# Designed miniproteins, single chains, continued (2): the designs that were tried, part 101

Each design is a single chain, and the fold is of that chain. pLDDT is the mean over its residues in the fold that is shown.

## One batch from the design tools (miniprotein)

Design m7489
Fold by ESMFold2-Fast:
Structure m7489 (fold): chain A 55 residues (1-55)
Amino acid sequence: MTKYLTAFVQDDDLEAAVERVKRTAESRMGAEVVETKILTTDSGRKEVEIVLKLE
């Protein structure tokens, strides 16, 4: 049965942060990154919403 998890990441280097989350999810959980979305927080910082698919 397929499960989905959503993670939120804030970092000055969002691209590097997303890459780290993707590698960790793939290596530790067998999860696949299926969606990423960039959001702007109330503080003006950028945040990435990452959706992970698990089998």
Scores: mean pLDDT 75

Design m7490
Fold by ESMFold2-Fast:
Order: C-alpha cells, then structure tokens, then sequence
Structure m7490 (fold): chain A 65 residues (1-65)
C-alpha cells in the first residue's frame, strides 16, 4: 500500500504545485503585459504553459538527483 499512498501523495502535490505556479505565472504575465494588447485568455494560456514546464522540470531533476 505504500506505493499507492506515495502515488496519490505525489499526484496531489503535483496538482497543488501546478496551481501555485500557474497563479504566480499569471500574475507575472499580467504585470509585464498590462500596457500591451494581450487578452486575458492569452495570458492564462501562457501561464499554463510556463507552470507545466516548471513542474515537469522539477520532476525531471528530482528523478535524477
């Protein structure tokens, strides 16, 4: 059961980390684009892509180090 418990904890932590990174990225993009013609939808998409890269990179490093 330890394997199942770890898989669930890792999935929950990954989702929480993604949400936190997404919100931080969204705020950052809103700040740097506040004087530009960029839609809220475009900002959200950019934030989602950056958050995914950050989370995937963290997982990649954790598996090797």
Amino acid sequence: SLGVERALANAENREETYERQFEAAKRGFEEITKNKEVSDEEIEEMARKLAKILVDTELFVAERI
Scores: mean pLDDT 74

Design m7491
Fold by ESMFold2-Fast:
Structure m7491 (fold): chain A 87 residues (1-87)
Amino acid sequence: SLRDEVLELYREAEELALERVAPKLNLSPEEVERILAARVRRFEGMSDEEQIALLEQEAKYYRSLGTEEDLEIAELYERAVELLRKR
């Protein structure tokens, strides 16, 4: 479903973002998975308007950082926004 596709895109973006910072914060793989699962559950509980606002904020942030990896993360958030707006 479109909702499942949005959740998958959000999960992929969050996982890439967490993997990028995990070594700097000394997070274990188990801690990364726990944080990711909590973030996805919180996001799933949001309204469509709240999801769009969060995704747009995150996309803007990663676009502002300007590295190739950050742009890939931004594109995942932007794709999720596109799907939610298409309804």
Scores: mean pLDDT 86

Design m7492
Fold by ESMFold2-Fast:
Structure m7492 (fold): chain A 106 residues (1-106)
Amino acid sequence: MEKILQENKKKGQENLDLMEKNGDKVLKQIEDLREEAKKKSPKAGELVDQAGRRAKEYGEYMKEKMQKAIEDGDHPSKVASIASGGVIAMIGELVQAELEVRRELE
């Protein structure tokens, strides 16, 4: 039992590290979009700023859930599921920001 908990924690931490790496890439893409949008319209830049804040807040929330799952010794598949959901939600904010920028610049 104890050995399984240690293995689960290690694999959970690997999933958390991967989520942080992927999340940082999405946040960087949102930041790059913000700089381009801001050059064309201050309003478009503000829309991307809002999406970036929501993406960051959601990423931190999912990170906290993953840390709790790791601490509780939950199966690594549960941690991986939380990680995937978090990254998908952050990508959703990026996609929504791109659509709103396109709409504002029409």
Scores: mean pLDDT 84

Design m7493
Fold by ESMFold2-Fast:
Structure m7493 (fold): chain A 69 residues (1-69)
Amino acid sequence: VLNPKRKLPSEEEVKEVKEKLKKLVEEAIKNKDWEGFGEKAALLVREAGLSEELRDELQKEIEKLIKEY
């Protein structure tokens, strides 16, 4: 069932959030603080006010980045 009130973020908004996540990963590597990374990533998703589908996509990106390191 399609929900007419559901709004998908623009590609630019998605790219901006993914770029911020990559910067957080770089910071976590530099500072060796993966606990702080998790908290900052959760706040980033929360502050962006993203749809449930995009939150799931970002969670997969976070897991992917962590597995690469």
Scores: mean pLDDT 67

Design m7494
Fold by ESMFold2-Fast:
Structure m7494 (fold): chain A 83 residues (1-83)
Amino acid sequence: SAMDEARVDAFVAATEAVADDILANAETLSDEQLKEYEQAVKRAEGLLEEFKKVISDEELLKRLEEALKKLKEALEKAKEAAK
């Protein structure tokens, strides 16, 4: 539905913005900032599970999963840069 699409668009935009911010600052992130981003990932995972309960459109769910994957990959790259 259009309402589900709007909610998905908002989640994707917010999640991708965080991922882009992590990547832009990957070499300068502190251990505390990395922990904060790990918590943001856990919150996003929880929100995706809530969306799965109310959204039946597999294409919309795929967009949510792709945005979360991008966020997780951004965090892993930042963690590797911190080593």
Scores: mean pLDDT 85

Design m7495
Fold by ESMFold2-Fast:
Structure m7495 (fold): chain A 93 residues (1-93)
Amino acid sequence: MEELKEEIAKALGVPSIDDEMAKEMAERLLELAKKAGAEKAAKLAEKAKEEKNIKDILEASLELERMAVEKGKEKDPERAEEAMKRLEELKKE
């Protein structure tokens, strides 16, 4: 896994994924997943925090946003739209 992460980071032009950065990203996703009740996203965020794996961070983010859009539409459609906008921002970079 480490070798794969290194190759992906180089391909993306990222100098290095710092442990602190990975933890912060995972913690943010975990908080959002708890608010949305997204079990899948929460599990992925916890794994990302343990492994510092960018792949898990990305998957947690995508699952959280997608689930928030679907479930949030009935409870709070405006919040679902905000989730969609964040997903698009993450995709562009």
Scores: mean pLDDT 64

Design m7496
Fold by ESMFold2-Fast:
Structure m7496 (fold): chain A 77 residues (1-77)
Amino acid sequence: KKVRPILVHNEAETLEAKVQEALAAGHQPVIIDAGSTDGTREVAERIGKEHGVPVLTVPAGDIAAIVAAAQAARAAH
């Protein structure tokens, strides 16, 4: 399966559209939350439960951790 990592940080409004776009393309989305504080994590967990989408959390501003999480998501799915 093709995996599409979706990086978010305080972007609750755009997250649903990105997940729907990936699913419509036949990809398996994986949400990577970079330490959001605006409720984005709760939105991600709800979407993950509804659509079978994994949700990963990484520290805000740690680009290396974000890249590693995206690579791990592709390896696991």
Scores: mean pLDDT 72

Design m7497
Fold by ESMFold2-Fast:
Structure m7497 (fold): chain A 73 residues (1-73)
Amino acid sequence: GAASPLYLEGLRAFEAGDYERAVRLFEAWLLSNPTASPEDKAAALERRGEAYRRLGREEEAERDFAQARKLRE
């Protein structure tokens, strides 16, 4: 159940091309939801990783994708 305001705002920011705002919103969601399911955390990390990649921040993107993959295993 990932329909939190922070997550939804993050998706809207990404769709609008505001990748810096998307990163901040997904970061805020991850910090506010430490007990979220591994699946919900993986989804947020994948979305933040995609935003990092759009910003040319490849190291941060790779870290987020690696963590998301580990949570799904």
Scores: mean pLDDT 86

Design m7498
Fold by ESMFold2-Fast:
Parts: structure tokens; sequence; C-alpha cells
Structure m7498 (fold): chain A 63 residues (1-63)
């Protein structure tokens, strides 16, 4: 699942930009951006200074 792939990548690497996530996951920038917007709405990730990081809830789901 695309959401789980992004959550696992953030768990392993900490804070990442959209471009860094796309490079590490092999997903397009468009797919990463759309999925991150969904994860933000679900409270699973947060945006900090132009980077994305897991919330406590996101970290629990990534495990």
Amino acid sequence: ATKLKILKTLQANGKLTVAELAALTGLSVATVSTTLNQLLAEGLVEQVAGKYALTVKGNQLAN
C-alpha cells in the first residue's frame, strides 16, 4: 500500500521533503504529494519547515 510505504520510509529516515520521499520510494512526486495530503488529513504525518515527519499515531501505524 502506498500510504504504508511512505509511513515506513519516514519512520526509517525521519524528516523528508516530497522530492526525497519520491526518490526513496520510487513513487512519482504527484503520488507522494497526494498521499501526504491524505496522511496529513488523517493526522499520521505533520509538516515541519517544508519537510514531513510522522506523528505518534503515524509511527504506531508504521510499526
Scores: mean pLDDT 84

Design m7499
Fold by ESMFold2-Fast:
Structure m7499 (fold): chain A 67 residues (1-67)
Amino acid sequence: MWIELEFVEGALDDDYVVYRIVAISPEFTLEDLAEVFGVSLEDLVAANGITDPERLEVGAELRIPRP
């Protein structure tokens, strides 16, 4: 499983960092993203307003909460 992200915005003092998905493997999930960044799935879902853990898509912007 793999994901390639492009940095969009986020300062050291921000609550989250924004990345854009450039490329993603078809098996990659929000749970995998949470593991990669060392954050809880619940915090990741809340930061992005996602109500169900569906597959991520190329071109989507992700808000990654600070751990």
Scores: mean pLDDT 71

Design m7500
Fold by ESMFold2-Fast:
Structure m7500 (fold): chain A 84 residues (1-84)
Amino acid sequence: MKEIEELIEKLKKAKTAEEVVKLAIEALLLIMNHTNDKEIILEAIGAILRLIGLELDGASVEELKKEAIELIEELLKKVKELGE
């Protein structure tokens, strides 16, 4: 949990598309490591592929930050709901 929140804060301060995608992938991999739910794991994999696709298509740093944060926060919410 705290490690993912720290990665989100680093992601908000990232200055390049490559750094945003790298930090987002690290956060999504941590989410996958904290759940046994197949659906959440598949959604995290889909999020990684989507972010890589957006970077390759030349999305702005700000667009990548917005998409990455939304994807991470949505999956993090789902993990919390399953644990409670």
Scores: mean pLDDT 83

Design m7501
Fold by ESMFold2-Fast:
Structure m7501 (fold): chain A 87 residues (1-87)
Amino acid sequence: MPSQEEVVEEIVEFLKEKKNASEELLKQARAIVTGMLTTLEKEYPEVDLEELLEEILERLSKIKDMTVENILKAVLEVTTRAMRRAA
């Protein structure tokens, strides 16, 4: 099972390598994902990080316009579904 830090790094690497995200966008994405995973760990510690990573990567792969807002929406949608399953 990946750690929270490993999930963050995999998402950032995907955005860098597969979506050609700018350094500034990667910095913002790292902050967004870290914040969401920290909340998830505190409130729903049983959530499957492997499944969460797969779902986030799938959702991000479908975004054509890589903006901070679109990344935030994608991460929020996936993490909200994970919270609902873990509750």
Scores: mean pLDDT 80

Design m7502
Fold by ESMFold2-Fast:
Structure m7502 (fold): chain A 78 residues (1-78)
Amino acid sequence: LEALKERLLAVGEEALARITNPQRRALLEERLARIRASTDPREILAETVGMYQIAVAEKLDALAEELLALADEILALL
């Protein structure tokens, strides 16, 4: 789980650097903070799906695909 969290945080920081919309930046920052604080794979999965939705809305297609792959890896832990 820790290795998956590190990858999620890296992808999230990459997305955050590319987002200019202040409301979506704030939502992404909240999701990253929850991932960082959580040890529950179900909570981390929910936040990862939320990050995926933000990436899709921002048209960050490559990062969205990476988040979807990470979500599948987390789902395998449930």
Scores: mean pLDDT 84

Design m7503
Fold by ESMFold2-Fast:
Structure m7503 (fold): chain A 65 residues (1-65)
Amino acid sequence: MAHEKRSKYLLELQGMVSSEDFTEIGNYLSRLSPEKAAETAETVVELVRQGDIESALKKAKEAAA
């Protein structure tokens, strides 16, 4: 279930951000557990939908630290 939710959010992100930003976010999310990656991806998608790509990248990076 967590893997499926993460994949869904990653597919949404792939359509909404540049390939470079998608790769960077994916790299940060890969450092997290599946559950934490799904939660973080959901927040990142919400920020991207608001047009706040900078905060989305920061959120993914901070979650991976």
Scores: mean pLDDT 77

Design m7504
Fold by ESMFold2-Fast:
Formats: C-alpha cells, sequence, structure tokens
Structure m7504 (fold): chain A 86 residues (1-86)
C-alpha cells in the first residue's frame, strides 16, 4: 500500500538497515520453505507491536516489486498481516 511504502522510507539509517536485515532473513526462510517463512514471520510478530507488524508487512509488500523475491515477499507480507489481524 502507499502508506506501507511511505513508512518503509521513514526507517532510514541504522534502524532501516536492521529492519532490512530482519526482512531479508524472513525472505530467505520463505525461499527455503513457505512454512519456515511463516514461522519466522510469526516469531517476529510475537516480539512486535501490531503497528510494527503492519509496517513490516508494508515493507515486505514493497520487496514484491523485485521478481526474484516476489513469491517470498508476498508470502511474508500475507503471514505478517494474518498475525496482525488477531
Amino acid sequence: SAAGIQKARAFGGAQGARVDAALDAMLAAAKASPEAGRRLAAEAAAAMSRDGVLQLAGLAEQRAADPETREAATLVAEALRREAAA
């Protein structure tokens, strides 16, 4: 979403790098196994606020623009949004 993209751009500097590293780990897990990606997304969501989970989902959606990460990014975004919808 446009709001997700805008929030992603707000995570500049060292905080942005940490968020990118966490997202890269989730994407790598999802590429290895959809179930591994879902588990890591659920673990991350359990450690975060609902707003934080929604921001991370928006960042994952942004990564779906890259054809190489599209499937993994879509899975991670959906898993994060499912966790936030509790």
Scores: mean pLDDT 76

Design m7505
Fold by ESMFold2-Fast:
Structure m7505 (fold): chain A 95 residues (1-95)
Amino acid sequence: SAEELDKKAEEIVKKLKEKFPDAKIAYKVLDDDTVVIGVVSTATPPEKVLEFVKELAKEYGFSSAEELDENSEAAKAAEEALGAKPTVTVKLTRK
């Protein structure tokens, strides 16, 4: 359910904030299987943020974690939730 997905996304964001305390992080649930996470961090390289998001996605039972281009519709949803242009945008799906 989207409600279960929302709870997983909140826990992932919490762990991301603990790992990257400088970062601004937000998520948006897109459907029952899909959430997008946007991260702004100037202190951590995007590649390291992406690696940790992928680790968390696996831990929380997501089947994939895909870095998105900033021009995708899902990436725009993350930017709106964040209120800023992300340095990393990741789409998580549980299918």
Scores: mean pLDDT 83

Design m7506
Fold by ESMFold2-Fast:
Parts: structure tokens; sequence; C-alpha cells
Structure m7506 (fold): chain A 60 residues (1-60)
């Protein structure tokens, strides 16, 4: 799942390991942690976990 992805909806930060991502923001997927979660880097350089279901692939 490495590549550039767009947030399909507003993603809240609900735990220490997560980041909040507004709908329509582009993020870089760094690695897939498990079947449900990916580690991403936001446009501000912040890294954290996001549910993979909330992301749409734009570019690999």
Amino acid sequence: MKGLYEALRDVPKTSHDEIAIPKGVLVKVLEQVDDEWVKVQGPDGAEGLVPAENLKLIEE
C-alpha cells in the first residue's frame, strides 16, 4: 500500500498513535501495519496510524 492517498472522510485522532486527517487531504502511505491500519505521513510531516478504509489510492 505504499503511495499517495486521499482521505475519503474526516479521520479523527482517537489514540496516541493516530493522526487526524481532514477529508480531501493527501497523505503518503509509508507502510501497512496490519489489514486495517497503515502508517502515513501528512502534508505537515506528521506521521501516525490511520484506518486504511478511509484512504483512496491516487498514485503509487
Scores: mean pLDDT 78

Design m7507
Fold by ESMFold2-Fast:
Structure m7507 (fold): chain A 75 residues (1-75)
Amino acid sequence: AQAAVDEALANYEKAIEYVKKGDFEKAMEYYRKAGRIELQLWRDGVPIAPADRARLRKVGDELSELFKKKEEELK
């Protein structure tokens, strides 16, 4: 369980790094990878520590907001 949570967090952190570099496509790739890991953990009924869940939610929400703003700018 911890290994998958750590992998999801690492993918979200890479997504943030690519957003900072202006590489939107790679940022989306890592964001999707993290989301798949979270979805799989939910489907498998794996308990996630409250602190890890809060961190995942915060990073995921920040990235979601950044991608929404970027999509609006690209229209």
Scores: mean pLDDT 77

Design m7508
Fold by ESMFold2-Fast:
Structure m7508 (fold): chain A 69 residues (1-69)
Amino acid sequence: SEEERRREALEETLRRNDYLQPAVQAASEAFKKKWEEDPSNSLENLNKRSEAATKAAREELERLRKEEE
């Protein structure tokens, strides 16, 4: 049924979110650290925050992958 498909999709999304939580947390913390270091809203600072968050997320995901090996 369509209700079963929606439930399964939601459960899969929640499982992926749980798996990704460490990466999301790392990204959030890296963004916050850069924002606290320089809170000015320049495009350069926004790019630095985004880059730091992306890097932290990738590094955490790679760490998790290696731990499963």
Scores: mean pLDDT 73

Design m7509
Fold by ESMFold2-Fast:
Structure m7509 (fold): chain A 65 residues (1-65)
Amino acid sequence: KDEELYKEYEEAAREAEELWAALSEEQREELRRWALERQTDTVLPLEEQVRALEAIIERIRELAA
């Protein structure tokens, strides 16, 4: 299970990195502010980290549209 989750995390992280690299500095700043507003002090399990990356990817797509 952890190996499968790690694979999902790695794939999502690669997609997020590619999308991030394509953003303008203005869009990157918007994304950083958005992420900071959603920040928590709670340690997230790997499944929730994958969900968080998926949310970031969705936000990047919204900024690019």
Scores: mean pLDDT 73

Design m7510
Fold by ESMFold2-Fast:
Structure m7510 (fold): chain A 82 residues (1-82)
Amino acid sequence: SVDEEAEAYRKKVLEQARKNGKEFEEEAKKLDEQAEKLDKIDKEEGEKLRAKGRSLRGLSEQSEEIGEALGEMGKSSLRIES
């Protein structure tokens, strides 16, 4: 049924968004580790890496919200067409 397909689509989009969020968090952690190493050599470059890490954490946080919104939009579109 269209309702079952709409729910499956919503779950798929949400799962992909969560996966993307986890990847952003992992990348941010690597940047933090590199920044700590750079603090001993170049504090300014270390701070730039930390700023990039903060941006990636922001994207991770928004990733689930965006995925949820996109999933609901797709689900609603399928319901209107049925």
Scores: mean pLDDT 78

Design m7511
Fold by ESMFold2-Fast:
Structure m7511 (fold): chain A 75 residues (1-75)
Amino acid sequence: SRAEKVKALQAALLEIGKLAVQAQESTDPEERAKLIAEMQALAEEFNKRYPEITLTVEVEVNEDGKVLVTVAVNE
């Protein structure tokens, strides 16, 4: 149902947000890479379960070492 999809999307966005904050605060490159991979894995699993919704997570680390996370949702 629509309500079930909305709840699943909200749960996925909440978890991605938590991981994004942890990645931004991490000073360990290996930990940061693992957190980025985990965010992307969450988006992939969501897309497999709800193929009518495309959840995209793009992560960039700029020259200043800042983590930039872009999340897009297409229905």
Scores: mean pLDDT 81

Design m7512
Fold by ESMFold2-Fast:
Structure m7512 (fold): chain A 90 residues (1-90)
Amino acid sequence: MEKIVEEIVSKAKELGLSSSDLRLAADIVRDKGLNLDSFKEALSHLPDSVVTQFHDFIVSVFDELTKTLPVGTAHRKLVEALLEAGRRLE
């Protein structure tokens, strides 16, 4: 978890995502999964290129988690990591 949280914080800083943006991303992952259109709707105040880059990153994190964890566990861990990364950006 710690490594994934640090990677999300680093990517958020690189792309200019705020604490509130990561909270919105966590809500979308929880409720809608990894649907790109849902990310674009939730993060509509950001450029599409930024949302797409962030979504690609989050998909890659989920793919790594699913190599060692069941899908449901990986999904929960990703939501927890996004929320924790958001808290660290405050």
Scores: mean pLDDT 86

Design m7513
Fold by ESMFold2-Fast:
Structure m7513 (fold): chain A 77 residues (1-77)
Amino acid sequence: MAAPTDVEVKTALLEIQLAIDIKYGTLTPERVRRLFEESFGLSREDADRIAEAVAKAKTPEEQLKVAVDMGRELLER
């Protein structure tokens, strides 16, 4: 099996952190922005876009999916 890429490792860690925050109701737009800006190294503008999209999601499952999908897409550019 091939070793996981740096992006895959960071994505898995972020997914775990987001899942914990969602389970305990501690996921805020500010928390999402800080995680993507500080952990993924995304620009503030891109991190704010992800935070806004997560804030618009209605279910915890949708919030997790949107955050992971958008974060991964931006990292692959």
Scores: mean pLDDT 75

Design m7514
Fold by ESMFold2-Fast:
Structure m7514 (fold): chain A 96 residues (1-96)
Amino acid sequence: MKGTPFEIADELAKKIPKGSKVLLYGDDLRLAEAIADYLRSKGYEVLVPESLSPEEIERLKAENPDIDYEVKVKALNPFDPSKPLGDYEYEAEIKK
């Protein structure tokens, strides 16, 4: 799925059952947290890694074997300081 952070969050809320435990990570931690906060407001449990290192992601997966869905969010556009953060387009991939 592609869109702004809120469009991604809305699409995730449609595709993932309410109350699911989600591991969410991405290229911009601030945007991952914004999506996570929106999903938490809708009744999801969301884990966001402290860093995007593979080691941190695998650590969270090992400590939380009850994760229902893994979501990776990536920026489609390179960083452009002329654009507000919310104007960037993102792609989200759901893994099970």
Scores: mean pLDDT 73

Design m7515
Fold by ESMFold2-Fast:
Structure m7515 (fold): chain A 79 residues (1-79)
Amino acid sequence: DYIEELRKIAEELEKLGDLELAKQAREAARYIESDPSVSEREKAVAVGNAELALLKAKGASDEELAKKREELREEIEKR
């Protein structure tokens, strides 16, 4: 569930002290929840962006972030 995933990411960002990114993830979850016409691709992009923000906040390297971006791109392209 994209909404649950975004909420979990927001909670982890709050634990790391990144309140602004946590707020953005919660707002993305609200947007998806309030508008059932949001496409599966748009939902996947929102979750992917939040996952990348969380990885960066945890200290992921540029190489790890680049690899995750490519994996997310391929997953979205299959839909």
Scores: mean pLDDT 80

Design m7516
Fold by ESMFold2-Fast:
Structure m7516 (fold): chain A 65 residues (1-65)
Amino acid sequence: SDRVRGQQYYDQGVQLIRQGRYDDSIDYFNQSMRVSPDDWDLRMQSSVGILQSSVQISIQKQKQK
């Protein structure tokens, strides 16, 4: 089902965060929300994941200068 596929994308996004692959994680969280648009809980969690990844990307860019 779309909800199961959305959960799989979300789980992959979380795994990518654990690996420090923040840009890739954002793509997976976006795919989770697109595949399962009616799952508000999954949308909320994916949005939080995008925010967390975006913050980490910002920190990494600041560290380079």
Scores: mean pLDDT 83

Design m7517
Fold by ESMFold2-Fast:
Order: sequence, then structure tokens, then C-alpha cells
Structure m7517 (fold): chain A 85 residues (1-85)
Amino acid sequence: SALDKAVERVRKAGRESYEGAKRSKTVEQAIGEVLRLIGEVIDAALDLAKATGISMKEAMAIPEFSEAAEEELKRVMAELDKLAA
């Protein structure tokens, strides 16, 4: 389904950005990984909205999508927090 594709895209992007953040030596590099993941979440939500005929706000509010995005962003931001401390 379009939702399954959007969730898998977010999960894959989250894994990639998390590994990038873990390898980051500076706060700036880790911020770059957070911003990259935010961009992927926005693109996934937009594609999901277009595929299903709903608004982007509605797509971002779908529990399976919202939970995946929140969990992946939280993991990458935790690595940023370690570097910013």
C-alpha cells in the first residue's frame, strides 16, 4: 500500500541518518543528518498524500506514519544531543 511504502521510506531514511549521526564528529554534521531525515519525512508524507488523495496534514497524522517519523527523528536527535552536550 502507499502507507506501507511511506513508512518503509521513513524507516530506511531514519536508519541511514542514525548511522550518519553516530559517525558525526561535529554538531553541524549531526544537524545535517536531522535535516536530511526531516526532508525525507516531508517527501514521504507528500507522496502518500498524492497517492491517497488526502491532505499532507492528514497524511502526517496517520498513526503508523506519525509514529515511525517520531521514533526515527527521536533516535537521530538523541545522537545530536550527545554531541551538543
Scores: mean pLDDT 89

Design m7518
Fold by ESMFold2-Fast:
Structure m7518 (fold): chain A 88 residues (1-88)
Amino acid sequence: SEELEKALKELEDIRKKLREGKMPVWQALQEINRVVQRILSLLVKEKKYDLANKVEEKFLEIQRAFENGDLESALKALDELIKLVKEA
């Protein structure tokens, strides 16, 4: 899916900017949420409900890590989210 590949590239760009300190955490969370909602819509359209649930769980893990100020756990969860989407 070209739309999933585009969403994946956007997540990888956010991850890079976040690791390089070029994006504040509040902006990263907003951008990740926007991309994740698009991914979830695409997965639901394809009836990939189990994968959609796993993606949502990883997003919640990212959100909790940011809320706790744990950037390392947030980046790890983001890497795991990217891997899940690549396997779609």
Scores: mean pLDDT 88

Design m7519
Fold by ESMFold2-Fast:
Structure m7519 (fold): chain A 94 residues (1-94)
Amino acid sequence: SSLVEEAIRLAEEIARLGEEEGFEEAVIFGREAVEVLERLEEFPRELQIAALEQLIAQARLLAELARKKGYEKIAKLAEELARKLEELRREVEK
């Protein structure tokens, strides 16, 4: 899925910028998101939806934390990832 590839790219960018800026929470989340998304299609539909809902919630929390700490670019990428994950969730629910 093109949406899965886009979400993986955004998660990789979040991890990369987290390493560059020393924001450990972004590195941990970004790497975890990539691992989940790469294996997403191996899961039954119900578990795919649950995994996506968890990643969406975590991406939104990361965006809030990043803003509080002044990591504005990471915050914007995390919000973009949350939006792409919502699109992917809708596609899986069809």
Scores: mean pLDDT 90

Design m7520
Fold by ESMFold2-Fast:
Formats: C-alpha cells, structure tokens, sequence
Structure m7520 (fold): chain A 74 residues (1-74)
C-alpha cells in the first residue's frame, strides 16, 4: 500500500535524523521525514483513511518540532 510505504519512509528518515550527530545531516533527514509524512497525510485524506492520516500528521508534527530545535541551536 502506497500510504504505508510513505509512512514507513517518514519513520526511517526520522530515525536516521535522531541517530545523526551532524546538525546539517539531521536537518536534511528531518526535512525528508516531513516530506514523506505530508505526502502520506494528503493521500490518506484523499482516500478517506482517517487512521493513516492521523499517523502521518503525528509524524509530520514530531519531525517539524525536532527540525526547529536543531535550527535554534545554530
């Protein structure tokens, strides 16, 4: 399923960002996580999959908060 693949990619990039110690690399991985989470959210909404839309939105919010935190430290 395409929505599940996009959610999985968002989770993978979020995990890579959390494991990285390089701020530039973290920013790039958080941006990728946000991108895939937003794509999953939009597709889930279009298909009426409320559960997947919620999961994708939660991933996008988490990645965005962490991205802001990294950027504030620079």
Amino acid sequence: EEIDRLIEKAKEYLEKAKKSTDPEEQINYYREAIKYANEAYQLAVERGDVSKAREALELAVEATKLLIDVQKQQ
Scores: mean pLDDT 87

Design m7521
Fold by ESMFold2-Fast:
Structure m7521 (fold): chain A 89 residues (1-89)
Amino acid sequence: MEKEIIDALVKAGFPESLVKALIIVGTYLAENPYKTVPKELFPYLEVLQKSGITVADAQRMGTVYSSLLSQNKVEEAIKKLEEMLKKAL
């Protein structure tokens, strides 16, 4: 499931490192909305920041992603993340 989403977004033209960082940081923030990003995730956060994606953008994308995955809407999760990434970049 996660690999399928990563592969689809990479095929759409996004760097694999960016997509992985977004899923890792975004899902963490979706589950922990008022917590700071732990230092173990700083390398992923740095990838997002270098691409112009803010912590707020990552949290919003992660929330949408997690919601759609909980509903088994994999294709919708891919399309929505692609749309949101295009707007943030």
Scores: mean pLDDT 81

Design m7522
Fold by ESMFold2-Fast:
Structure m7522 (fold): chain A 87 residues (1-87)
Amino acid sequence: SAAARLAALNALTRAFYAEFLKAKSREEMLELARRFVERVARELGLSPELREEFLAAIERAERENASEDEILDVVSALVERARAEVE
């Protein structure tokens, strides 16, 4: 159901931020973001195209030495796109 998918998204998002606040390196932050994309895609049944789009965004963040805030912006964009798909 849409309600169950939204609850799952909210739980995954809270777990991500709890881990992200404890991250001690940019590499750890990027790994957490990649795992979050994969978990959201799997749990919510997101399209392969949408999953690939956000994995590509994280790869770009890695190449361009993105800040912590820029990595969080990618994650926030994914959460909003996923929320729109389940509402």
Scores: mean pLDDT 86

Design m7523
Fold by ESMFold2-Fast:
Structure m7523 (fold): chain A 66 residues (1-66)
Amino acid sequence: MSSFNIKIPSSLKDKSVQEIVDELKKKFPDLTFTGGKDSILVTLPLGVDIGTVVGKINKLLEELAK
């Protein structure tokens, strides 16, 4: 099991961390997300590539900022 933190981008500062976590859970049901103060802890299943997941999450965060 591997985990990493994603910082909430400044473009999303007006959204709550919980709203962002809920959107991430809808798009990535196989991942575990835990909201922090200004970041989200992401826990991955074994064998999942961290770089690919980071890229997909960052793209979704850009879409949420629209």
Scores: mean pLDDT 77

Design m7524
Fold by ESMFold2-Fast:
Structure m7524 (fold): chain A 103 residues (1-103)
Amino acid sequence: SEKLKEAEELVKGVKPSKEVEKKVEEFKEAIDAGDWSKAKAILKELKDEFLQAVEEKDRKRALEILKAVLELHEYAKEKGDEETAKLAEELAEFILEELKLLE
């Protein structure tokens, strides 16, 4: 909860790219279809893209991915998918801690 609030504050005013927005929509469709394997695969893809953004020193893209992961967490939680919501929360917390190490 505390780390999620910190992450939400950090991504205020961040506008996601069309590519990231497309991943968010694909995740929402997977949750709505009950395709938890696809939803989990999208979370893994976002983690891999975050690690690439860190390697490339692309802070803007890293923040866009964090904002997307927070939106996925909220959507999964609202739809009652507690397992996927927990995975998205863990990913958001991981991203936040990695970003702090880069400051």
Scores: mean pLDDT 86

